# Designed miniproteins, single chains, continued (2): the designs that were tried, part 92

Each design is a single chain, and the fold is of that chain. pLDDT is the mean over its residues in the fold that is shown.

## One batch from the design tools (miniprotein)

Design m7202
Fold by ESMFold2-Fast:
Structure m7202 (fold): chain A 105 residues (1-105)
Amino acid sequence: MTPEQLERALEAARELAEEAAETDPRVAELAELMREAVEAALRGDRERLREIAERLRRELGVPEALAERIEEGDIRAVAGAAEYALARELGDEEAVARIEREAEA
């Protein structure tokens, strides 16, 4: 992964966090957790990523396929997990189904 790809993924995570906090303060905690996951991935902190992935599965119901990719340091999977959790919170069943299909592909 290039530095540009890492910066792009981090930017996407920041945009998602800002949008979530502005539209629904209740999802701000989710956005903060996603930001922590991106930072852990950038540091190569695999133990922290494992803790975060397990928490995402247990508390937010994120698909196992996305959690496994986060454990491997896939920052794009962090963004996908955040989108999935937000879609579930908002009741966007179409987005949930789409993300589940993309995660298993």
Scores: mean pLDDT 70

Design m7203
Fold by ESMFold2-Fast:
Structure m7203 (fold): chain A 100 residues (1-100)
Amino acid sequence: EELEPEKLKILLKARKRVAEILLDYIEGKISEEEAKKKIEEIVKELKEKVGEEYAEDFKAMAETTLKTIKENKNDKEKIEKMKKVLEKLIEEIDKELEKL
């Protein structure tokens, strides 16, 4: 809300990228280790370009979501609901990026 448009774009693109990483993990396209590495790269970029507070909040959210997916990987109903939430998040972020 209070971020400059360029920093907001970086943050929104990072949120979209993590949602895509988590979807790839759900679908078995990448390992947990690969997902963690990709998330760490995004967190580093956010610390340098947007700020430490936003990077820490992003990291906490991404790590919590990854843990929830891992703990529920055998619960097909919960995983399908999480997949739909992530897909909707990507769609909403794309709409926000088009307005910036």
Scores: mean pLDDT 86

Design m7204
Fold by ESMFold2-Fast:
Structure m7204 (fold): chain A 60 residues (1-60)
Amino acid sequence: LTPLEVYQLMLDAGAPVNLALLAAFAVKQYGPEKGVEIAIELARTFGVDAAAEALRKAYE
């Protein structure tokens, strides 16, 4: 799962652009496993449950 794929998944799930960019940055910096875990937690923390679920399905 690439940073660009995470960004697109977040946007498609209704996440705001700033959150989607932060999630993509996390994947770029920490790699697909750790970065996606951080992205899921960010989505959950900001109440974008659809984005958290989409990332979980794509990662696991």
Scores: mean pLDDT 82

Design m7205
Fold by ESMFold2-Fast:
Structure m7205 (fold): chain A 70 residues (1-70)
Amino acid sequence: MDPRELAREAREAAEELRKDPRYRSIGDLLDQAARQIEQLARQGDAERANQLYRQTAAQAQRLAAEIDAA
């Protein structure tokens, strides 16, 4: 997948999550990841960009599950 598209998806997810105060910290995490993915894309490192996206998405899902369980 194009790393620029991954960065865009992460930014859009961050914006949606920030609308709910409970998930604001996850939104901030995704926004930080989007910036790093964009930087890796500019460097031509699509593999690391995809890996970072997958790791951040998994972490965000775990954090959301913990918030939902509280």
Scores: mean pLDDT 82

Design m7206
Fold by ESMFold2-Fast:
Structure m7206 (fold): chain A 58 residues (1-58)
Amino acid sequence: SGAEEAARLAAAGASGREVAEAAGVTPKQGDGIVRAARDGGLAAALAASGMAHREAEE
């Protein structure tokens, strides 16, 4: 859910900071998710968001 919400926000044009705050990831991770959405759309954003949330568990 959180990973999907972050990816959806990024694909909708939200800033890295907005994605980070909404998804509970770091600003750097939020920027990465936004960059993935820009380069590869929702699918790329979902992959990047999943990685960021996996990193946040540790």
Scores: mean pLDDT 75

Design m7207
Fold by ESMFold2-Fast:
Structure m7207 (fold): chain A 113 residues (1-113)
Amino acid sequence: SEMEELIKENVDTILNDGISVMKEQLEDMKKAAETNPKAKEELEELEKLAEKLRKEVFEKLGVSEEDLSEEQLEDLNYLLISAAGVIKAQPELEEYIRKLVEEFVRRLVKEEE
């Protein structure tokens, strides 16, 4: 489907260029959380949503944390925090973002084969 092709192209972009941007965004959020209690609360909410999304995706795909390297888990965490932020801001994108995360995880697992 056109959505599946778009998801694969977007995952390629994330793997090549997107992860570094998402890492910088998380580092900026962590710095804000050090001095702003509201920013800390917002980051903690995103971390909870990201962990829920990770568990749901892993269960759906039959993947465990042991199937990924430490570096792959770190990259996935950057994507999951970004994904949680998008879903919270634009709930209508939830299905698309979930499929994007699923394809990203499938790519990471295949790299270890």
Scores: mean pLDDT 86

Design m7208
Fold by ESMFold2-Fast:
Structure m7208 (fold): chain A 61 residues (1-61)
Amino acid sequence: MPVTVDVKEVRKGEFVRDLGQVTLTPNSTDTFTGPDGTRYNVVLSQNPLGTHVAFASRVPD
C-alpha cells in the first residue's frame, strides 16, 4: 500500500538534503524526479514501530 513520507537524499549513507514528501510503496525500490530534475532511486523501510523511513540515491547516469 502506498504511504506518504518525507524523503532524504543520501550519498554513501551520508545525509545530503530533504527532497520533500513522496508517495511510495513499502518494501520496493521506486524512482522519482526530485525538485532539481534529478532522478532518484528511493528505498522505503519500516522500523519495528511501524514508522516508515525513506532514503533516495541518485539514479546512475
Scores: mean pLDDT 68

Design m7209
Fold by ESMFold2-Fast:
Structure m7209 (fold): chain A 82 residues (1-82)
Amino acid sequence: SLLEEAEKLLEEAKASDDAEKAYELAIEIGRLLLEVAPKEDIPKAIAEVLRVIGALLEGASKEEAIALAERLVALLKEVLER
């Protein structure tokens, strides 16, 4: 299931000792979201992915990467439950 795949990526991000790797995994969760999001949710999904990219470019913490990844997983769950 896509939700199980996204949750596995989130757990891998939490287990990583590399902030950049956590951001890469958050972006991959965003990719999964964009593959299944209905047209009406695409702008919101893109905005959340852009937040991940912005945080990565600013050298933000691993904790921020995890928080952003958790938001992407929550949005994916919401989309899949509709």
Scores: mean pLDDT 87

Design m7210
Fold by ESMFold2-Fast:
Structure m7210 (fold): chain A 83 residues (1-83)
Amino acid sequence: SSLEEFFEKLEELVERSEEPLRMVEEGKDAEEALKLAERLVKEMEELLEFAKRVLPEPVIKKVEEALEKIRKRKEEVKRKIEE
């Protein structure tokens, strides 16, 4: 179902949001890591906009919590690069 596909994408984005920090910790390209983190935030923002139009309040809140988590992970990536 479209709702199952939505939750699969939501979980995929949350899981992938751990990748940029691992890239920096492994000594990989910091610029690429930050670009990935920025893309993941943008994709989650797009999911939230979709959810606000068609999905019930409890699902919208779950996406908002996921977006906050991904944004915090992006800020952690920025801090790690500056160390």
Scores: mean pLDDT 86

Design m7211
Fold by ESMFold2-Fast:
Structure m7211 (fold): chain A 93 residues (1-93)
Amino acid sequence: SPEELAKKIYEIIKKTKVDPKYVFDLVKQMIEGLANKDLKTYLKAFIDLIVEVGYENALKIKSLLDRFFARYTGDPKKLAEEIIKELEKLLKQ
């Protein structure tokens, strides 16, 4: 579910030394890139994420997003909105 995916991403973000709000913007760009099939935006945001959180953590987030979007059969833009909304709620805790 979008909520479970957002929770898994948030747990990875919390393990970093970086402010979760900075990491959220990059993850949001990756999610929007996937939803719009904009691979350039997706890969640029992923590279920027590697700089912020390290390769291992960035790859874990990328792998979660890639698998979830690949298995989703509905509207990817609606999926993106729901994941972003759930992740934003977790950041306010």
Scores: mean pLDDT 84

Design m7212
Fold by ESMFold2-Fast:
Structure m7212 (fold): chain A 62 residues (1-62)
Amino acid sequence: MSVVEQLKQMKQQLEARRPTLPDPAPLEEGVKDIEDAIKRVEEGKLSGSASELIEKSLDERE
């Protein structure tokens, strides 16, 4: 199973929960971070596990 596949699954799970949340802003931020991580992996700029890529995206938030 690829890292990109795992990240896409995590994004889908977050998006599926959006209608049930009173405040979607943290969820939208998480989805954006996952999309950025997917893009970087596809460009060959990142390697590692899905959790490591998400952590790096959160830490580099600017």
Scores: mean pLDDT 66

Design m7213
Fold by ESMFold2-Fast:
Structure m7213 (fold): chain A 57 residues (1-57)
Amino acid sequence: RPSEEDIEAFKEKLSKRFNIEIDKSLSVLDALLLIINKQPEKALEVSKLIREFNLSL
């Protein structure tokens, strides 16, 4: 299970990878939904990153 610091690091990686500004008040789920809504063609890439993040813990 990810720590709070791991969650923050994951959001930073998402912001960098998708070149999108993620508000610190957003949950990981809300940030993922924001990326999919702005870049729907990246939904599969987002899904892969979620899987990788969960497996690294």
Scores: mean pLDDT 73

Design m7214
Fold by ESMFold2-Fast:
Structure m7214 (fold): chain A 83 residues (1-83)
Amino acid sequence: MVARGTVEDVVAYTREQIEKAIKDGDKEVRIELEMPTRELAENGALAVKQTARDVGAEAEVRVEGTRVEVTIRLSDELLEEAK
């Protein structure tokens, strides 16, 4: 469900969700965040995109006011590399 309003929590949560998806063999991770401000929602969205790129995944992020909806797609290479 909706996460906290800090960028650090968003990054940690995103990494955990990606790792879980890799273990489960899922190609897609969906994350929904509620941030205290529009600026924090935009910063959270950027942080999620950077976190996904850091692990070699692609992230689609939608910001709606203070709500951030993220869809992260894992590459076949990433899933195979995780074995």
Scores: mean pLDDT 74

Design m7215
Fold by ESMFold2-Fast:
Structure m7215 (fold): chain A 63 residues (1-63)
Amino acid sequence: GGLTDEEVNEALALIAYAVTKIEGERRGLSKEEIYEDALKFAETLPPAVAERLKKIVEEDMKE
């Protein structure tokens, strides 16, 4: 079977965060600046993807 809409939204959120981290590291951003960029990027995404991305960032911030 294919991916569910929920699984697709999770995958898209993970990809968005990975891209934000890679770009931030290339630009020499701090971990805190990368978190801020990821949260700002979430505001430009569909709500289902944005909610997933915000949750991923918040969990990563606790580590």
Scores: mean pLDDT 83

Design m7216
Fold by ESMFold2-Fast:
Structure m7216 (fold): chain A 59 residues (1-59)
Amino acid sequence: SMELELQRLLFEIVRGAGELVLERMKANNADPDLIKNIEKAIKDTEERIKELDKKIQES
């Protein structure tokens, strides 16, 4: 499905952007709780990508 593939692409972009934000935050000694929240958001995005990969293969 084109829609599932586009959604997967959007999550890949979000993951990449999140990783860049995380790198900058760590470089600037940002709030540890905020760093932890961004790390969790990246992990949650990776799980969503895996679920979309499964749906694309089965659809």
Scores: mean pLDDT 85

Design m7217
Fold by ESMFold2-Fast:
Structure m7217 (fold): chain A 75 residues (1-75)
Amino acid sequence: MREELEKVLEKIKEAENEEELIEAALELTKVLPKELISEGIGFVLRLIGDILSGDKSLEELKEEAVEFVEELLAR
């Protein structure tokens, strides 16, 4: 799990647009254990909502995604 989360974190940091960021965040649903899948899906839905609203820059969206994955890695 930690190695897979680190790979997702790298993909998030490398995302050049909103589509790549969504694709990277969706990788969480493949690597998270069942007990954390609901939390991961909730985050992805929030990220998509923020993208559709247009209220946040790509940099802000990436920062939020990085913070989410780093919090999971700290557990």
Scores: mean pLDDT 79

Design m7218
Fold by ESMFold2-Fast:
Structure m7218 (fold): chain A 92 residues (1-92)
Amino acid sequence: MQKVVALEAAAALLRVAAEIEREWGREDTAKMNLAASHENLAEAYLLKGDYEKAIEHLEKGIKALEEATPSPEVERMLKELKEKLEEVKKKL
C-alpha cells in the first residue's frame, strides 16, 4: 500500500528532524518530532493490520511526550495519542 511507504518515509524524516533539534538544544521540539514519527509508524502498522506493533509505537510516542516539558501542544498530542492507543487496544 503506497500510503504505508509514505508514512514510513515521513516517520524517518521526523526522526532525523528530532536528532537535529536535540543537537541544537531544542529538546521539547525533538521529543514532539519523535512522537510524531512514532505516530506515523503506528498508522502504517494499523494499515498493515499489525495492531501489536501499532500499540508499541503509540506507547513509545506517549513516552517521548511525557518526558517533554508540559505545554498546551504537548498535552494535546498526549491526549490524541492516548485516545488512539485505547482505540487500537479495543481491536485486540
Scores: mean pLDDT 86

Design m7219
Fold by ESMFold2-Fast:
Structure m7219 (fold): chain A 61 residues (1-61)
Amino acid sequence: AYGSLEIKDGKYHVGVRNGDKEVFGEFNSREEAVKAALEVGGEEMKKKTEEAIKRLEAAGL
């Protein structure tokens, strides 16, 4: 499952789990958050995370 994604205080807070792989942390850029998601869940997780971040950024404007 995707877990959680939040943009707070100019940082990207990501909580992703896929089987025995997980990443939880705060990242200073969209690119770093997407890279972390790619390492856990591959291209599918990367794409979902990138799209979710874009939606959150767009909703904040």
Scores: mean pLDDT 71

Design m7220
Fold by ESMFold2-Fast:
Structure m7220 (fold): chain A 69 residues (1-69)
Amino acid sequence: MMLKYKLITLINTPGLVLGSVSTLYAPDRETALEQATRESTELAKRLGGTLESVRQIGPDTILATIKKP
């Protein structure tokens, strides 16, 4: 059974913070965090930035923070 999670991604650039929201489907919390980490790492790499953190901030909500130079 797949559960629906909200992934909020904050991209910290000099002078600007960008936010996006996407949806993840995972059977459990650990899998959702793994998927969020994988997707956020890939996004950080595409942006030329670094993944700073991935945290669960609510029952169905995960926050990923990316720092861009």
Scores: mean pLDDT 83

Design m7221
Fold by ESMFold2-Fast:
Structure m7221 (fold): chain A 71 residues (1-71)
Amino acid sequence: VDTLLLTLDGPAPSPETVAEAIRRAGGTPVAVETSGDKVTVTLATGVDPERLSEAMWELSGRRVVAVRPAS
């Protein structure tokens, strides 16, 4: 199980949109939390951050400006 903290270039989309971005990136979302420009995602399996960033842009028009592991 991997947890990632994403920072976006503006307000985060809905948790449902983030979960869809994870699925498009080939991941399985366990939990998604949004707060302002921050998104915390918990995954059952690891996903490529670049693919997740692409899916976020396609679904929300938001750029991922930072990705950090939350251990």
Scores: mean pLDDT 80

Design m7222
Fold by ESMFold2-Fast:
Structure m7222 (fold): chain A 83 residues (1-83)
Amino acid sequence: MTIPESVLEAEILISLGRMYYAIAKIMKKNGAPLEEVIEELEKSIELFEEALKKAKDNPELAAEARELIKEVKEEKEKLEKEM
């Protein structure tokens, strides 16, 4: 089975986005400035949005990317209301 290059790129982007999201959560727990936490969440969202564009021909990866975008956007919106 041939894996499209765009699918592989989408998987890499999801993994990177997950790492930035994890960094943001760790920063928040350690009392980092909210502005810095939000910046890492924005990087995570951008990576997941790029992943969604590359995964549009793969419904399962596209669904995963959409769920992650929703989760991180909800977290960011909560932090922006605290500022």
Scores: mean pLDDT 84

Design m7223
Fold by ESMFold2-Fast:
Structure m7223 (fold): chain A 106 residues (1-106)
Amino acid sequence: MSLIEFAVRFMAELNGIDLGEEPLLTLVSGPDSEEGVVRLSDRAFEELRKYRPDVTRREFTRGELLELLNEILLEKGLLERDEDGTLRLTEKGIEEGREFHQQPPR
């Protein structure tokens, strides 16, 4: 799975959108929890470990996991931070996102 595909699936699942694919996340603490603890599937954990090999836990708050994904996307040049700290997609991030969204039938 590509990093942009991983990020898109993660964001979709956090927003309750079912993409018809194997779930990457399971909600552990319930939807009414302020912290919202999620558990990574084996597939999601393996994908995360490609970028964070030191990660040993599989359960994160939604905020912790969003921060980790944002850091990875920044390191890979898919996101950039403006002087005001606002995160935005780079040209590379936009292009890879378009390719994922347009998924030509193989």
Scores: mean pLDDT 69

Design m7224
Fold by ESMFold2-Fast:
Structure m7224 (fold): chain A 62 residues (1-62)
Amino acid sequence: MDEVLEAVEEYLREHGFNVEAATERGLALYEEAHGPLSPEERRELLLRIVGAVLRVVGDEIE
């Protein structure tokens, strides 16, 4: 989990804050490591990724 959120944050910083691509990257990395997600697990992971994205964007905007 933490390594997925770190990868999303790094991808955002490296690729000019492309939120859509960073979110897709995080989902793909998690599914590669843990296999197919249930709809509930996918929703929970999406919320965590969104939280990480908002934190990174907030830090750059102040």
Scores: mean pLDDT 70

Design m7225
Fold by ESMFold2-Fast:
Order: structure tokens, then sequence, then C-alpha cells
Structure m7225 (fold): chain A 60 residues (1-60)
């Protein structure tokens, strides 16, 4: 059902949001070179999060 699909997309978005927050936190405690890697990971996770949120909204 669309409700089940929406719930799955929101769950995936939440997981990606947590991963992004963790990566940004790791960047603060890293060397500049390591921070770039963590920040790239955070931005990718945030982009995927936003994509899943948009897909969930479209199911309304």
Amino acid sequence: SSAENKARLLKQAAILDEAAQRARQEALNSTPEQAEVFLRSAKLAEALRDQYLAQAAALE
C-alpha cells in the first residue's frame, strides 16, 4: 500500500539523517583531510534523505 511505502521511505530518510549527523560530528573531531571525507559522506546522505522525503510526500 502507499501507506506502507511511505512508512518505509520515512524510515530510510531517518536512517540517512542519523548517518549524516554522525558524519558531521566525526568531521569536527578529525584532521582537515579526514573531515573532507566525512563531510562528503554527510552531504551524500543528506541528498538521499531529501530524495526519500520527496518520494514519501509524492505518495499523498
Scores: mean pLDDT 89

Design m7226
Fold by ESMFold2-Fast:
Structure m7226 (fold): chain A 98 residues (1-98)
Amino acid sequence: GDAELVERAVRGDPEAQRRLAEALRRFAAESTDEADRLAALVLAEALEALAEGREEEAREIIRAALEATRDPETRERLRGALDALEALEKARENPELL
């Protein structure tokens, strides 16, 4: 399920990261909430960069979106996405923490 996909993405599987990005893009396309839509698209783009080994670019994608956004709800979702990305990076550095 989605939990296994997230777990594989956390372990640094590029295929899982790409599949999770695709799932987030589908969620964004079906979402009626602008904050959910924007956060999902930003996280998807960051996951795609991460799957290509562009870890610094993945962080900059979320950071740039956060700096451009003034809506508090969108900012909270983008902060959550940044925290999730940093957790994925830490898990790859220390797989035994999973």
Scores: mean pLDDT 75

Design m7227
Fold by ESMFold2-Fast:
Structure m7227 (fold): chain A 65 residues (1-65)
Amino acid sequence: MSDDEKSEEISKLVLEDPNVAKAILEAKELLEKGASKEEVIELLKKAGLSDELAEYVADRLFELL
């Protein structure tokens, strides 16, 4: 799956599942407070994201910092 495809899949999941949207916001807040990438990936996976999508989201959140 390309990065563009991952981005579109995440956008769709955020719109369809409020738990995914909430988990991404919590992940961003944790990163801003100095949490590790591993903690963010774990939180996203608990929200129902695959390993690949969770890592992609974590990488994008780190890019914004």
Scores: mean pLDDT 78

Design m7228
Fold by ESMFold2-Fast:
Structure m7228 (fold): chain A 87 residues (1-87)
Amino acid sequence: MESELEKLKEEALEKAREAGEKAGLGRFYSHTSEARAMELLARAEVDRVIEELKKTDPERGEEYAKEVRETFEKAKEEALAKAQKEA
């Protein structure tokens, strides 16, 4: 069955996807300081979840942290690419 660590990982991946999408769309649509601030806040939220994973299991948390960061970056790139394709 699911461990607490596995549940936290799933929540972290979901938050990373959402944060990445918002960061990617913000970069495409906005030339304002607000878009940059939103990206920084999104990254901070992902970092907080990563810290929680590492506190739960330092060894596995580091592996999951890498996956969470990669998920964030992938979601950001995909959102930006999709927006650019749609013009």
Scores: mean pLDDT 75

Design m7229
Fold by ESMFold2-Fast:
Structure m7229 (fold): chain A 88 residues (1-88)
Amino acid sequence: SEEDETLKRLKNLWEEFLKAAEAGDHEAALEQARRLVEELKKLIELGYYELAKKAAEALLRLLKEHNIDDPELIEELKKIAEEAEKKI
């Protein structure tokens, strides 16, 4: 299903993000994080609001923990979490 494919992509992107972040490859981590943002937007379209909110908040925390700062990405993740919260 579309939901199953979205969750599988999200899991794979999370694993690649963590691998890059742990290796200190901020460029690769940001690339995976941007792809995660697109999958989180899709979760909202599919009605998985709590999952989208928790994933966005977790990604914000991980970016901070690894000292990966991209103001545009951080702002977009905050907006995703806020949009998801409004629909819960």
Scores: mean pLDDT 85

Design m7230
Fold by ESMFold2-Fast:
Structure m7230 (fold): chain A 89 residues (1-89)
Amino acid sequence: SEQEALERRILEAIRADPRYDQIQALQQQADDLAQQMHDAGRVDPDTVEQIKALQKEIQTLILDTVRRLARELGDEELLADVDAAEAKL
């Protein structure tokens, strides 16, 4: 379908972005901090805020990639979806 083709195009754009390795490194940092809290058996508020900051940075990078794709495609619906997602950060 056209939707499946667009979803695949988005995934390919994210993976092809020069910042994809940076996104993966940020995700690994967030995962490591979450694992550290799990292993400690307690929730550390400072660690939670660090994880949230990393997640926001990851989402910002992904949304920037998708926004560029939306502009390249002239896809106003996709652009509106990106703007709505960014407003929730």
Scores: mean pLDDT 88

Design m7231
Fold by ESMFold2-Fast:
Structure m7231 (fold): chain A 59 residues (1-59)
Amino acid sequence: MSPLEQAVREDVSRLLGLSTETSGFGAVVRAAARAAGLPETGVVTQAMVDALVARALAL
């Protein structure tokens, strides 16, 4: 797994309360998109990253 993929999985899973070990990367990305109100494509986009960062700062 790439370092970027691992970091995204860990950060997104913390924000959503999901386990990186059990959810898998695609499921975590889709859950993040759903939480951010974005299309659930399983692909990380800049809009998704921006929305998740904004959510993290609000928590």
Scores: mean pLDDT 63

Design m7232
Fold by ESMFold2-Fast:
Formats: sequence, structure tokens, C-alpha cells
Structure m7232 (fold): chain A 73 residues (1-73)
Amino acid sequence: SKVYKGGLVLPDGTTSPATIEITDESVKATSPAGTVEGKIVRRTETTIEAEAEDGRRYVVGLLGEDGALVLPV
């Protein structure tokens, strides 16, 4: 697995600091505002798309070697 530092964008458009763990099958973003977990449904060179158990979808944007941003879709 790889661990990134970055942000989780909340439904209100604010960004919470987050630790983002990416495995071959899943993404987990942990922030003071809460934790989001999802199964990876698609990968590109710069993005990972994940689906949470509740059916919500998230896009992870990779910001260089150490940064990532998680956006609700």
C-alpha cells in the first residue's frame, strides 16, 4: 500500500486535511471530519475512482509523489 497526505473535499465544498491510504483494491481517507473508504473501480495515471459501500463515488487526484486530493462525485 501507499500512504499520501492531502485533503478530503466535503459535500459543502470545504477541504479537510486527510491521510489517504491506497492499496491495489481500495482507498481509505482519514480526516478529522470522518473516514471515507471505497473500492477502486478505475485507475488512470493521475486519478483513482472509488465506490464506497453506501454507493457514493469518489475521485482521488494524485498530486505528485506524496500528495492526494479526494473529491466526492
Scores: mean pLDDT 81

Design m7233
Fold by ESMFold2-Fast:
Structure m7233 (fold): chain A 98 residues (1-98)
Amino acid sequence: LSEKEEKEAVLALAIIGLHIAVKTLERQDLPEEARRLVEEAIKLADQASKAFDEGNYEEALKLYIEASRKVAEAARLAGDQDTARLAEHIAKVLEKTL
């Protein structure tokens, strides 16, 4: 695969994984701090999606990394270690793609 195709594939899979993580947390009774982090992550993911649609892959990557880190922190506050691990893994994969 070309470098561009690899970046697009990584972003697409990260978007799916992050969406699953967010929906998993939304189904839980979250502490207020965790809920705020999820809301912030959703806003960052929306901004990242717009950057991706505009072809600004570097900006999209940076925004998805930040969103993933906020989801990981929210999951830790909720005691959801599996979702925290998923979100941390997504952030690390995206960082390697930069």
Scores: mean pLDDT 83

Design m7234
Fold by ESMFold2-Fast:
Structure m7234 (fold): chain A 76 residues (1-76)
Amino acid sequence: MSDEEIIEELVKRLEEVFAKAKSPEEALANVQKLFAEAYEELTKKYGEERAIEILEEVAKRIQPKLDALGKEVLAA
């Protein structure tokens, strides 16, 4: 599987986390959990260096949604 395919799958899963979350705090907690689980799985399958590169690109693609959630948490 290519890095792009893995990145797209993880971004899609994170978008579902944002859509299904009942609160901004729940969304942030679930995002952190998904990243932790993905790091463990990708490190075991592909190695730490490739796992970090994939997760950094995923984080970059979801950054606008994370910024929006951070603003909502601070406003509450």
Scores: mean pLDDT 79

Design m7235
Fold by ESMFold2-Fast:
Structure m7235 (fold): chain A 66 residues (1-66)
Amino acid sequence: AQIDATLAQIDQALAAHTGSTLSDEQRAQLRAQLEAIRAVAGSPEDERHRAALPLVQLVSAAVESG
């Protein structure tokens, strides 16, 4: 499922912290957003998918920025 794949991608990015790209502040923010996605687990897939998109973009930007 797209949401499960997105959550796994976020979890791996947080765990890997390649190049120490993510600060403690950024990790806290990403965790809070991850928890927000989990909080909408009872909602329709569309709502979970919408919540996941900004988080994927944020994680990708953090990793790509070095």
Scores: mean pLDDT 60

Design m7236
Fold by ESMFold2-Fast:
Formats: C-alpha cells, sequence, structure tokens
Structure m7236 (fold): chain A 89 residues (1-89)
C-alpha cells in the first residue's frame, strides 16, 4: 500500500540518521511516529501523518548534511509534537 511504501522510506531515513549521523534518539522518534501513524483508524489521516513524517525526516537529513544544528533541533521537536498528536487520536 501507499502507507507501507511511505513507512518503509521513513524507516530507511531513520536508519541512515542513526548509522551515518549517530542520532539514535531522532531515529527512534521517526520509527515510533511511523508505527503510530500506521495504527490510525482513518486511512486518510494515516497517509497524511506518514507524509508529514517523511517530510520531517527528509528535512532532518538535509539539516544534518549542512550542519544546521538550530534547524535540526526545531525539526526534532516537530517530530515529538506529531507523536503527541498521534497518541491523542
Amino acid sequence: SMQQQLADEIRRIAREIETKYGLPGVARALIEGTALALQLPDPQQSLQSLQELLELGRRIKEALEKGDVLSLTGLALRVIGLILDLQSQ
């Protein structure tokens, strides 16, 4: 499904963040958010949340490539915020 394809891509990005950049906490947050998004009862909300996580993961990777610590911190906080929103569903 499209949800599984998005989830697989987010998990791939998370593994790269952990293995290449040494940030297991950020990787774990992306993986946890992905699992929560996949469990949403509404398929449209699930798809939207997965797309948001994928975009955040890509932006985190870009910030890491550029050494942009401030953007990295802000993006990591946005992942945490999304996880909290998903947990309240």
Scores: mean pLDDT 88

Design m7237
Fold by ESMFold2-Fast:
Structure m7237 (fold): chain A 64 residues (1-64)
Amino acid sequence: MARVTITGIKEDGSEEVLVENAPLTPEVVREAYEKAQALGFTKAKLVAEEDGVRRTADLEVRPA
């Protein structure tokens, strides 16, 4: 099962870890997105790892 770390990024480039080493599920991604939106983040970085394969995705966070 893939594990994910999601980091919120502000307009100024400041980063904050929102979710660390959690199961990669739609629920975890949604919770991280909602938290990023509530905290005023404009972007989130998702790093997923499964069976030694690492994938990175950037997410745009829209204001609430």
Scores: mean pLDDT 79

Design m7238
Fold by ESMFold2-Fast:
Structure m7238 (fold): chain A 61 residues (1-61)
Amino acid sequence: MIPGIGEEDLEKLKSVPAEVLDQLSPRELAKYLDLPVRVTWAIVKYLADNGLTISEFLKTL
């Protein structure tokens, strides 16, 4: 599980096209989810450490 993401945040991410999601920087993701940049950096790092893009991660749910 990605730290700092709730179920509501996952629903917001699922509503965005994959091509747009995978282009978002941690700062852009923070603005979109209304989360602190430190949390979105942790998310991006978690996904990178597991070899996943945001869109790939959402497909595993």
Scores: mean pLDDT 72

